# Designed miniproteins, single chains, continued (4): the designs that were tried, part 28

Each design is a single chain, and the fold is of that chain. pLDDT is the mean over its residues in the fold that is shown.

## One batch from the design tools (miniprotein)

Design m13001
Fold by ESMFold2-Fast:
Structure m13001 (fold): chain A 84 residues (1-84)
Amino acid sequence: MKQKRIEALKELLKKSKVDENTINELIKMFNGDIESYLKAKIKFYEIMKDEMAIDFLKRFVEGLKKADPETQKEALEALEIAYK
């Protein structure tokens, strides 16, 4: 699973015409867990200058840090359904 997520992120960044050095930095931030995935996604939107997406993701990450494991799981499942 971890390898598939890293590969999907890499392909997404390449399609968005992000430079190779930036792609490598974003991949290094991704450790196969949800928090590192969201951090990498926030950095991607910062590069794309999508201020609304950045603000939303920052607030979502802050909420996840305060949530219990059950709520974190539900939030991840909801995110996968909504942004699939």
Scores: mean pLDDT 59

Design m13002
Fold by ESMFold2-Fast:
Structure m13002 (fold): chain A 60 residues (1-60)
Amino acid sequence: MKLTYSIVEAKLKAAGAKDAFVRPGEIFVPVEESQLEKVKAAIDEIKKIDPTVNVKLIVL
């Protein structure tokens, strides 16, 4: 199943990555260390649905 980056962004923001933003072919996910585990769990869930999603996790 293919996910749109808009859906991916919404899921990540709901997990605490409020500053997530989409670029062509990828999504950048700046996250504070306190939200890291929750955001990583959301990324794993997204990749189970669509493994082609390219996520760039940035720990602040």
Scores: mean pLDDT 79

Design m13003
Fold by ESMFold2-Fast:
Structure m13003 (fold): chain A 55 residues (1-55)
Amino acid sequence: EEEKAKKLEEEIKKKFPEARSFLEETIADFKQNPPEGVSLVELLETMEKMLETLA
């Protein structure tokens, strides 16, 4: 799952370089305060969909 999260993070950074800082802040906050029942992969998938909608 760590490998999947890393690959997804890299793909999002490639697709949306302008959102890099926002993505890094969100990942850091998730690692510090992980919500119950949500994986890092699920968070990254949600962010990718959100960014695709805005772009």
Scores: mean pLDDT 76

Design m13004
Fold by ESMFold2-Fast:
Parts: structure tokens; sequence; C-alpha cells
Structure m13004 (fold): chain A 41 residues (1-41)
């Protein structure tokens, strides 16, 4: 689960640094995929 927290933080950082709506959308999709991989709801 520690890896999950790091990955989640990286995705959030990516969203904060991006001003492109497409990048934000992509990050949200990646976050949801990450939750599925780790079995989180």
Amino acid sequence: MEEFRKKEKEIIEKMVNSTDPEDVRKALEELEKLRKEYGKK
C-alpha cells in the first residue's frame, strides 16, 4: 500500500502542475486505474 500512496501523490502533483484540461482528465483516469489495480474502492 505504500506504493499506492506514492503513485497517488505523483498523480495529484501532475494535476496541480498541469493547466491543460486533457492532462487533468488523463490523470483522473490513471488514478481510477490505480485504485482498481490495488483493489481500492
Scores: mean pLDDT 74

Design m13005
Fold by ESMFold2-Fast:
Order: sequence, then structure tokens, then C-alpha cells
Structure m13005 (fold): chain A 102 residues (1-102)
Amino acid sequence: SKIDEIDKTLEKLAEVALEAGRMLDAGASVEEVREYAVAKFDEIAASETDEELKAVLDKLREEFAAEAAKAQSGEEMKAVLERILTKALLRATALKAEYLEE
């Protein structure tokens, strides 16, 4: 179902953010983590075949890239990752509501 597809995509986004956080905790540079997260979010968006979900992912990717480019520390990068996941959850919840037939 469309709802299951959205949930799987949210899980993938959460896994990327979790790994990015682990990389920072292991001493990876903000630049290395930024490149990793941008590449993985781009891959997730590129693999999406649903037009509406892809539009949501493309916008989230654009916003993440812009905010991540401004992060100068691991703390700031973690905050950017938390904000993008929050936006992803909210927008995905709204999209799921549109697929619920009453």
C-alpha cells in the first residue's frame, strides 16, 4: 500500500540519520557526514517511483542540503538531522492522510 511505502521510506531516512550520528560520535568530520547524508538522501529520493512521495523527498533533500551546508560543528549537524527527520515525519503523516479513504 501507499502507506506501507511511506513508512518504509521514513525508516530509511531514520537509518541514514542514525548512521550519520554514529559517524559524528566516532570522530568523523562534519564535511564527511554531510557528504554521506546528502548522498544517501539523494539515493532514497532517486529510487522513489511514487510521484507524490518523490516530490516530498525532493523538497526534504533540498532543505537538508541547504541547512547542512551551514552546519559548522557536529552539534549543529545533529540538530539539522533532527529537524529534517521531524519535517519528514510531519510531511509523511500529511501525505498518508490523503491516501486514507473514509
Scores: mean pLDDT 84

Design m13006
Fold by ESMFold2-Fast:
Structure m13006 (fold): chain A 64 residues (1-64)
Amino acid sequence: MLSSEESLERVKNALIELGYSEEFAEEVVKRAKEEFSEPTGLHALNVAVKLGFKDLDALFEKLS
């Protein structure tokens, strides 16, 4: 099982590969860490959606 840090790094890299800014990806990680003590990739994904992320199918392709 991936650690919280590894899960957040994977989400950050996937967002950047999909064409989102590094600033957006870092904001997602920071918000997930603020809201949860041990954030998962799913927690980071929920934060990204709240911040305007809409490309769920493309993200699943990158993470699968």
Scores: mean pLDDT 75

Design m13007
Fold by ESMFold2-Fast:
Structure m13007 (fold): chain A 117 residues (1-117)
Amino acid sequence: GTVLTESGGGTVPEGGSRTLSQKFSEPASSISAVGWLREAPGGPPRGIASISGDGSVVTYAPEVAGRATISIDRAANTAYLNLSNLRREDTATYYAVAGSVASKGLVMGEGTQLTVV
């Protein structure tokens, strides 16, 4: 099945920006959609951004709208989530998710910790 390789975690200053990435083990043509879930300490995972595999449909949750940009590089088999104007409330584990037609379901990454200080 599809494996997601995640990057971009770490510690970032309040007001700064960070780009998270997920690289697919399969061609982007096998990916129907990609996104990120955010799990704040003590809270449930919440979807924050998604993009269709062809890039035509993009959605953002209200809490990140205007501060997040999601994109997909089909040639690189990689998706990116740029988060700007980071707040302390953005401290969370971020889980990459992808819909894979080859794997016939959703694939979720191990999670990337982001700490805003």
Scores: mean pLDDT 84

Design m13008
Fold by ESMFold2-Fast:
Order: sequence, then structure tokens, then C-alpha cells
Structure m13008 (fold): chain A 76 residues (1-76)
Amino acid sequence: SVAEVEAQLTDLVLKLQAGEISLGEVMDEVVAWLREMGADDLAAEFEQRFAAAKTPKEKQDVLAEAMVALLELARG
């Protein structure tokens, strides 16, 4: 459900903010969920953009876009 995806993403963000997991680990989880939802091309695009990002801020921005895309897929 959308609520379940929102809860899981919220948990990952809280763990990231607490320093319990890395940006890369969160991105790996989000990409895996995009692939499970059948969004393989979108998952590959975000994976490539994340790898190409040069700064932590750029990586965070790519992750934020990927999370939004995952939520949009879960909604509809």
C-alpha cells in the first residue's frame, strides 16, 4: 500500500539522518523497490545518476527524486 511505502521511506530517511545507514545503502533499497514495481528503466536511470553525482548534495538530490518517483508509482 502507499501508506506502507511511505512508512518504509520515512524509516530509511530517519536512519540516514541518524547516521545508521549511508546514502548509497538508501539508494540501493529505493532502486530495488523501483525494480520490484516493474520500473527497471527508471531504476537504472537513478542508479546511473547517483553514481555520476560528484558531491553529497548532488547524491542527496538524486535520492530525493528517486523516493518521489517510488511514491508516485505506489499511488498509481
Scores: mean pLDDT 86

Design m13009
Fold by ESMFold2-Fast:
Structure m13009 (fold): chain A 86 residues (1-86)
Amino acid sequence: MEEVEELARRLAEAVRAGDLERAAELEEKLLEELRKLMEEGEVEEAKRLMLEAQRLLARAALEAGLISEAEYAELEARLAAQEAAL
């Protein structure tokens, strides 16, 4: 999904740059595209893309200093558990 992957990359870049307003706009667009995939029956694909986007965001937030290493480790563990449950 070119659109979802592109939005996830741009969102991670905005978070890393500290542009929280742009990050919020891109997150909204990303969630809309994921919702569309779920409505089209691509539920498992939407779940995988959502987890990948969340992982990219967690890393970007850590690099931007928005979260601690401890918070990042907790998020990564949670995302890994969700991925294993797919």
Scores: mean pLDDT 80

Design m13010
Fold by ESMFold2-Fast:
Structure m13010 (fold): chain A 88 residues (1-88)
Amino acid sequence: SLNELREEFAKYLEEHPDMTFEEAVEKIVEIARKKGATGYDVANLLIELALMYRLPGSTIQRLVALANELKEKGEKITPEEFLKRLKA
């Protein structure tokens, strides 16, 4: 679930506070796979992090657009599939 993913990642972030956004993306996907979280869960946590890291509005808008598309279509994708769509 998103809550389990958020809690596990928060623990990792506390140990690695200088982690880059790209490193955070890879770690979130790793944790999500273990916790059975969906690509939609990953998208929502990445939006929270992008705001915290003060990333460009274009990056935040892309993450929000991907999350909304998954929600509207009711699409349950894996964390790995979400990462592929994000990198496309």
Scores: mean pLDDT 79

Design m13011
Fold by ESMFold2-Fast:
Structure m13011 (fold): chain A 59 residues (1-59)
Amino acid sequence: MSTEETVEQVVAVAREEGDPEFVERMKKTIETAAKEGEIDEDVAKAVIEALEEVEKELK
């Protein structure tokens, strides 16, 4: 899958939940996955940046 597809899916879930605490948990999960080598660090950064924007909109 492309980085854009991954970001879109994660952002959609975060927006559907509408909970900033849930978004923070998602960010931590992505960071952990990147450190464990489950996802590319560049993909993780893109996802985390998108989640930070969603978190700002929910505050």
Scores: mean pLDDT 78

Design m13012
Fold by ESMFold2-Fast:
Structure m13012 (fold): chain A 106 residues (1-106)
Amino acid sequence: GAGEAAAREGAEGARAGAEGAARGSGSAAAGAAAVAAGAAAAGALMARALGGEEAGRAAAREAGEAAARALEEAAERAETEEARAGARAGAEAARRTAELGGRPAP
């Protein structure tokens, strides 16, 4: 359904951003990692809006876990310390998206 499509879109955006983070340098790479985490979160929120609470939680788990794995891989591949730090921060944000079902942290 629409919620599932939104979750896949978020996960795909997150993976693309993570690849950019791995290959980038300095603040540009950190920005790419933040965009990746944001894509996952946005996808989860959209899925929740379109498919309700259950769909939102499933989408958040799927997109967040995919984004976290991609960003952890990006951190390992990162050529600069700033890119590595950004990728790790993005992975943490993506894991929170998965854990909280797209809801803001308390």
Scores: mean pLDDT 63

Design m13013
Fold by ESMFold2-Fast:
Structure m13013 (fold): chain A 87 residues (1-87)
Amino acid sequence: MEKAVEALRQGKYDEAIKLAEEEIKKSNGKDVRAYSVLAMAYALKGEIDKAEEYLQKAAEILRQNPDDLDGAVYLLAAATYLAIAKS
């Protein structure tokens, strides 16, 4: 996850997407942080529909594991990036 966040910070959105997808594969599709990074990357690329899809997926997983505080922080960041991208 740290590498995907660093890629986002450096403006390397396609690298961030690739790294987040690798983490999703390793987590059997249950990584709130990885889906949140995908939502952030797509929002920053202006791909709003994809960003919304991944944000919804992250929120669904968090609802099943509400004590995932790290996931909640990443989800909040992704929701904020999407809100800014839509404004």
Scores: mean pLDDT 84

Design m13014
Fold by ESMFold2-Fast:
Structure m13014 (fold): chain A 60 residues (1-60)
Amino acid sequence: MLSPEEIAAILYTAVGSLALKKGDYEGAIEDFEKAVQFDPSNEYARELLEEARKKLEEKR
């Protein structure tokens, strides 16, 4: 059974992914940071956080 924190991490990762697809890199970073805070072992959320930060830098 997944903990409430693991479920929260999955949900924030999903919402962050939608923001990333819309080009809202700042919003995506915020959501992925919350996902990592809820479940630091979630490697997928950490990888997406790095990708979102890279996309924000490329936008400049």
Scores: mean pLDDT 82

Design m13015
Fold by ESMFold2-Fast:
Structure m13015 (fold): chain A 89 residues (1-89)
Amino acid sequence: DELARRRLELLEELERKRREFEELLRRAEAAGADPELLEEARRLFEEGERLLLRALSAPEVTAESERLLREGRELIERALELLRRALAE
């Protein structure tokens, strides 16, 4: 089933991004990054994850579910980029 495969791939992608986010967050905290920046990164990741899970919950692929996937991925990438920038000084 194509939908089931897409859902599995999305869950695997989210798991990989979650692990990357948690590791970057731990390193940024250890490096003394701005607490406000860390909270913004958490907010962006949580929002992105919510959008991806909403897309995953759709009974079929639609323009709306594709938009949620795109926006969710963009927010997750923004969260990761904030943490990478904090670590780069």
Scores: mean pLDDT 84

Design m13017
Fold by ESMFold2-Fast:
Structure m13017 (fold): chain A 70 residues (1-70)
Amino acid sequence: GARSLAALDDLLKYFEDDPEIKEKIEEALRLARQGKLEEAIELLEEVKKTVSGEKKKIIDNAIKAIRSEL
């Protein structure tokens, strides 16, 4: 839905300078556009394991936004 897509677009902007994370978020956005929200969440949970601090919090907030549409 619109909230999931908006949350993923915000993540892409935040991780603009991090190509590895950006590529994974682009994959999650592609899955979300197909209605595969559970798969998008799984991918973001994987990314969340590779980061710490504020980056982890930002990804976690996006996951919560996507889960709110399930």
Scores: mean pLDDT 84

Design m13018
Fold by ESMFold2-Fast:
Structure m13018 (fold): chain A 66 residues (1-66)
Amino acid sequence: MKLVVTLKGDPTKQIGLVLRLLGEPYVTVTPLGPNKYLVTVKGTQEQAEALKKELEALDFVTVTEV
């Protein structure tokens, strides 16, 4: 699964989320621009769907599946 993630608002929350994603062994994060990242999930479909739901629940995050 590939997700385009756009971050907004509090810089501390943005940094925290990027560090969270970089800590996942099944996730690759590629910067696309300021506050915009391509998140590639190499894990199971269940792990990918769980991460997508986690990200969509955050009010400072916009998620688009590609």
Scores: mean pLDDT 81

Design m13019
Fold by ESMFold2-Fast:
Structure m13019 (fold): chain A 76 residues (1-76)
Amino acid sequence: MVEEIRATLEADIAALRELASKLDEEKKKEALKLIEELERALREALAALEAGDEEAAREALGKAIEAAKKIAEILE
């Protein structure tokens, strides 16, 4: 389960980076920073899930959701 989630998230992050690569230089820089933040938060969430720490996973997912919202705003 966790391995499948990790693979899906890695694919989604790669897709976001591909979309960001097509933006203007300034927006690309900002989008890539947020994608890196999203990737870190998702990595923390997966580590917490592997450890069975649902509370830590929730906290990390909250950070990931916030980063994803900002990425969506830039891609608009």
Scores: mean pLDDT 79

Design m13020
Fold by ESMFold2-Fast:
Structure m13020 (fold): chain A 58 residues (1-58)
Amino acid sequence: QQVERLERALEELEEVKELSLADAEEVGGLTEETRERIEKESQEEKEKLLKELEELKK
């Protein structure tokens, strides 16, 4: 269950990132700094989930 939950979270994280970037652009809030922040936050969360997933598999 934990593994499946983390795998789904990883897929959702990718979609949420894309939607967040598109939404920020639509409302005029997508500056280069905002884009980098969204991308960095998504990447860090993804790496954290991947590490948890790997630790659960061992």
Scores: mean pLDDT 76

Design m13021
Fold by ESMFold2-Fast:
Structure m13021 (fold): chain A 73 residues (1-73)
Amino acid sequence: MIEEMELLRAKYLLKQGKYDEAIKVAERIVERFPDSPVAPEAYRVLAQAYEKKGDTEKANEWRKKAEEIEKRL
């Protein structure tokens, strides 16, 4: 439940254009709950935030991690 609330917070920050804050929240989710069903979604938040910041390389890295974890869950 807490991980779901933190994911919603990360998505909200992303929507508000607070990309650095969204990244920090999403990184905490993937660090603490790497095998959780929320992890792929947190990786997608990271990918979108980095893409919005112009970091295409990191955005692609997080997208691939999201896909790999989603296939395993």
Scores: mean pLDDT 80

Design m13022
Fold by ESMFold2-Fast:
Structure m13022 (fold): chain A 50 residues (1-50)
Amino acid sequence: EEELWEKARKPLRDRYKAAIEGAKQNDPDMAKELEEFYKKLEEREEKIRK
């Protein structure tokens, strides 16, 4: 089950990371929001892993 989730999230993570980097150049304010959103998503993942 974790295997399937990790497989699915990898491409999503890559896309988000690229979007954040792109936003950094265009709008650092939005990039910061995206980073916080991603950080929050990682925290949820840690809870699920428990």
Scores: mean pLDDT 70

Design m13023
Fold by ESMFold2-Fast:
Structure m13023 (fold): chain A 75 residues (1-75)
Amino acid sequence: SERERELELARQGAEEQARRLLELGRATGDTKAYELFAQGVLESQKGEIGDEKTGKEHFAKGKELFQQGLALLAA
């Protein structure tokens, strides 16, 4: 269905974004920070396709991963 196609495209987009973040980490030397950002993107995508409870848990984890990555860049 169209909905299933849209969800698959969103998943592929998140995986593509995560790959680009990992490439940026290698290019800048901030590998650990960008690995956390990539994981955050993938967790946020899981939040979009999960039920209400599971989705909230994935979004919260994604936010924590982004904050950890930002903290590493600030050090």
Scores: mean pLDDT 83

Design m13024
Fold by ESMFold2-Fast:
Structure m13024 (fold): chain A 60 residues (1-60)
Amino acid sequence: SSALIEGLLVKELGLSREVARRVVELLEAGDIDGAAELLVRHAGMSRERARRTAEQLTTL
């Protein structure tokens, strides 16, 4: 799952591999809000979309 999530973040959202790895680490730690903050900052998502995306990624 971690490799799949990292690959999706890099390929679909254009995140650097470093940021994608940090998002995966936060999701694995259960820090959905922390992962969402990185998506807002680095993927240009609204806070609402970022939170929803982070929650959906936890199901992968």
Scores: mean pLDDT 84

Design m13025
Fold by ESMFold2-Fast:
Order: sequence, then structure tokens, then C-alpha cells
Structure m13025 (fold): chain A 66 residues (1-66)
Amino acid sequence: SEAKIEAFERLAVRAVIERGTNLFTREEVREMLREAGFSEEEIEKVLSLLPEIASTREIGRALHSL
């Protein structure tokens, strides 16, 4: 859903500003995707496309592959 992707992008921008990094662990990505309203099935599918540490750009590309 585009609305869930946009919600994730807003969370990711805020996290980058607050943390000073665009790199996230699998656990951090999982929590951000839950906050954005993704289901557990959608979250596991996205995580299967990502390395253990992923950039915001890599996560965004994986989301658009759903």
C-alpha cells in the first residue's frame, strides 16, 4: 500500500535526523514497518529482500517490490 510506504518514509526521515545515520538493523526495520502499519507477513517478505544492515534506499526499493 502506497499509504504505508509513505508512512514508513516519514518515520525513516525522522529516524535519520534523530540518529545521524541512514543505516538500520533488521530489528529496527521490523519495528519501523510495524509502526507504519505493515502486517507481519509483509514485514517478513521485506526483510527477506534486505541485508542484516540496510540503508533507507534499500528498504524503500524492497517496499516498492511488494
Scores: mean pLDDT 85

Design m13026
Fold by ESMFold2-Fast:
Structure m13026 (fold): chain A 84 residues (1-84)
Amino acid sequence: MAEAERLIEEAEKLAQEAAEALRKGDYEKAAELLERAAELLEEAARILEEAAPEDPEAQELARGLRERAEQLREKARELRELAE
């Protein structure tokens, strides 16, 4: 749990850095940061799934993290298309 929480915090920090990159017009950098944030959320979800497979609350949180990771990846894809 604590490790998964740290990964979520790092992902949020990367998302904030991505927002700053967008303000500066650096779409490639923003996309890269969002992709890294998505990877951290997926790792956090994996940790929760493995550590507490019988805990419905942990499994629900893991599902939410995977959904958010997919949304971040979709946003990164859009930003890369705009940068090209």
Scores: mean pLDDT 84

Design m13027
Fold by ESMFold2-Fast:
Structure m13027 (fold): chain A 55 residues (1-55)
Amino acid sequence: SHMERLEGAIEAARATVEDSPGSPEELAEGAEKYADEAGLTEEEKEAILKTIREG
């Protein structure tokens, strides 16, 4: 369940950043906004940022 939730959050974050293409810094900012507004945990937020930075 936790892993499935984490994977879902990563995919949702990717969809969100596609609406605002930009530099890695801009994509990371969008992901932070998404994570904060969605009430994600610090672990989920870190995974999203890592996904954006690593591709």
Scores: mean pLDDT 67

Design m13028
Fold by ESMFold2-Fast:
Structure m13028 (fold): chain A 72 residues (1-72)
Amino acid sequence: MEEVRQKLKESELGKRIIELAKKHGLATLTLDRIYEELGISREELVERLKALGVKDFNELKMLVSLILQEES
């Protein structure tokens, strides 16, 4: 978990997702919003998240929430 969180926080993909959550709020963060803002396909987003060790969108939201709390 700590390694996955760190990889997400330091990755280009993760940094962009975190900035999106900061800009629009975590509650409005959806897979559709993420891949549209990044200009990639849904399939590409899912595969990149899996490569970072993120299993699903609920885990992504949890990890982003933890990162935002750390930066507060």
Scores: mean pLDDT 79

Design m13029
Fold by ESMFold2-Fast:
Formats: sequence, structure tokens, C-alpha cells
Structure m13029 (fold): chain A 98 residues (1-98)
Amino acid sequence: MTEEERKKRIEEWKKRVDELKPQMDAQTETLAAEALPRVRERTYEHLKEVLKKNNITIPEEELEARADRLAESLAWTAAQLRVIGDFIDEEIAEEKKK
């Protein structure tokens, strides 16, 4: 039945993702580390602009600390999204190869 077939495909896909997870995690870590300085600078400037537009002044130390924390999360998330995106693109390419 169609629902059982979809569930089987999802389970097979999950297994494939689990098998690739160590390689994906390693790629994510490398890309995140490479991107971190640029993401940190961009996050700092963005926070500074948002605070200025809202007439909010915070100590520079607090601004830098907030930017650092957000930048680390953003760099990892962006890297993970790219790695997942590359995986999705490969799956789409396989579907089109029919």
C-alpha cells in the first residue's frame, strides 16, 4: 500500500543519512570553522545597525559577546544547511536521471 511504501522509503532515506552523518558532520565542522570569522563580522554589524535603529545603546563588550554567541550558532547552521542542501541536490539529480 502507498502509505507503507512511503514509510519504507523514509526509513531507507533515514538509514542513508545516518550512514553519511559522520562525513556530513565533519564537512559541517570544517565549513563552519572557515565561515566563522566572516559570520562573526556580519553578525556584529547587523546587531549594531538593529540597536542603532531602535535607539538602544549597550556596552561594546556585551555587543561583542552577543555577536560571538550568535555567530557560532549561525556559522554551524549555515554550514549544516549547505551540506544538507548538497545532499538534497544529489537526490533530485538521481530522480531526474530516470
Scores: mean pLDDT 78

Design m13030
Fold by ESMFold2-Fast:
Structure m13030 (fold): chain A 88 residues (1-88)
Amino acid sequence: IEEKIKKYEEEIKKDPNNVQAWINLGLAYANAGEWEKAAEYFEKAVRLDPRNEATFLAAAVNLAIARSKGDEKAAELYRRVLDLFAPG
């Protein structure tokens, strides 16, 4: 999904604080199987808004998918993203 990735990268260049664009970019890379990049983008979204429920849900869903496929590396990456969420 090269076209979608490019679109979200442009949105981020225009507004680096656009949490939704970071989430969308992470989801696009996850769908492409690029789990390390997806985790990096979700981490950026968490750092911008550590209470954002959409980022939490995206990371949690992808963790569940990785676990269902037995992909330990992907599961560990998404688990680390979830650990960044502030409980307060």
Scores: mean pLDDT 77

Design m13032
Fold by ESMFold2-Fast:
Structure m13032 (fold): chain A 74 residues (1-74)
Amino acid sequence: GIEELEKEIEEIEKKIEEIEKKIAELEKRLEEAKKKGNEEEVKELEREIEILEGLKALLEGHLGWLKKKLEEAK
């Protein structure tokens, strides 16, 4: 039903927002690690950011599909 689609959209939007906030925090830590010359920490932070960006892209794709379904149901 429409209510279930709206709930899924809201949940995914919240997850995307949480991921964006975490990416911003990790990017700040990455800049600090680069200034310290901690190459190992830089590598770990870059990897974590890449994973989160990939997850965000998947969620954005799913969100687009759900929004299209909701439009077609109206």
Scores: mean pLDDT 86

Design m13033
Fold by ESMFold2-Fast:
Structure m13033 (fold): chain A 60 residues (1-60)
Amino acid sequence: EEVLERLREAAEKDPFLRETILDHANRRTGRPITEEEALEYVAELARRMSDGGKAAARAL
């Protein structure tokens, strides 16, 4: 989806960002994962945060 595509593009343009995404995903999952799985994991967290943030803001 849109979030995953954005993250993939950003990681391709910035190797430091790519390493940061992989490190974060590896630390949180505690298992070896592929680059695609790491991007999907971070994208899913970003989607949940975005949806949660919108719901909270709408409730205020």
Scores: mean pLDDT 65

Design m13034
Fold by ESMFold2-Fast:
Order: structure tokens, then C-alpha cells, then sequence
Structure m13034 (fold): chain A 70 residues (1-70)
């Protein structure tokens, strides 16, 4: 399920693009963490995604990232 997808689709196109870029970066960093054990890159990607969701007011996305960072 993708509860935040509907929130993202309600955003202006420019903001939706920023969310997509942040999610791609998190996905890539997660793969690097699994293969190369690069924890710092994964943490940085999560922190940047959190900033994007907070700036855009997507509370569900921000909460999900915060739980991942704990």
C-alpha cells in the first residue's frame, strides 16, 4: 500500500519532482547499505528526504522517515 502516494499526487508538479528525487536517493543508498555497508550515505539520504517531506507538509512521509532514522 502507498498511503503517502495520494498526498504526493496532490502536490504541485515541481514539489512532486523533489519527492521523487528524494525517494530515488533513499532507494539507491539502501542498496549501497546492503551491498557495501555504507551506513553514512543511507543516513544522509534519509535526512534529506525528511527535509523535503517537512518542507512540503507531507506529515505521513516525514513520520515514516523519522521512524526509519530512530
Amino acid sequence: MSPRLEEIKALPEEDRKKVIEAEVDVGVAKIQLSILNNEEAYREALEEALKVYEELGVKSGAEEIREELE
Scores: mean pLDDT 78

Design m13035
Fold by ESMFold2-Fast:
Structure m13035 (fold): chain A 83 residues (1-83)
Amino acid sequence: AAPVVRPLSFEEIAELLEDALAALRAYVAAHPDTPVADVEAAVADLGAWLRDQARNGGLSPAQQEELLARFEELAAEVLAAAA
């Protein structure tokens, strides 16, 4: 289908991703009793959003790979903090 909404740029997606993971990490630090399963669900939802943005955006394969690698690294840090 023809796009009816402007796709997010690489920089916009990267900023939103970093902000979301930073917010989740800060939340876990403030609430150390947060169940790991809830943190895993939040990370999974963000990963699904990122995949949808990569699929529907004007990103190059290199930009998609960089965003996924950055997501995996930051997600691992958040999950380690929750454990």
Scores: mean pLDDT 78

Design m13036
Fold by ESMFold2-Fast:
Structure m13036 (fold): chain A 55 residues (1-55)
Amino acid sequence: SSMQERAKELYEKGLELFKQGRYEEALKQFIESLRLDPDNTKAAKYAGEALEKTR
């Protein structure tokens, strides 16, 4: 579905930001990805790691 495609795009953008150390921006992308695809366990894991890095 178009929502699943958008969720994947947001997840991939989040990964790129995460690799750059831009954890706050990465977290935002992962949260939006999870809003569209809540079953994405990888996005959930990376969202948790990004959140930990912003503390």
Scores: mean pLDDT 87

Design m13037
Fold by ESMFold2-Fast:
Structure m13037 (fold): chain A 60 residues (1-60)
Amino acid sequence: ARQALIDRGRALAEQGDIYAKQGDNKKASDLYGQAGTLYYQAGEREEALALLAQGAKLAA
């Protein structure tokens, strides 16, 4: 269901924040990418783009 995708995406984004704070930019980028994909599938386009942009910044 849509809400389950949002809930899972939020959990992955929170894990991404934890890894980013630890300096694991690769793991954080991967988690933000996964979260963004789930938000996009849920129809939450603005949130998805924000998460994907955050992941891209860490991967650069």
Scores: mean pLDDT 84

Design m13038
Fold by ESMFold2-Fast:
Structure m13038 (fold): chain A 64 residues (1-64)
Amino acid sequence: SKRERRLRERQAAVRVLHGGWSQDEAAARFGVSKKAVSRAAKELKEKGEEGLRELAEELEAATA
């Protein structure tokens, strides 16, 4: 679904920003485009800790 794809894009971005992964590696591992990873990384940087909190809540909701 579109929601699941957005969650994967944001998870990939977190790996790039905080996990030391390259954009290419993260995009390949999560099955998303490099462009989407770059965009999600920008959004997470702008939101800071709030963006990480929102992502954590969405991941918990998606697995419940």
Scores: mean pLDDT 78

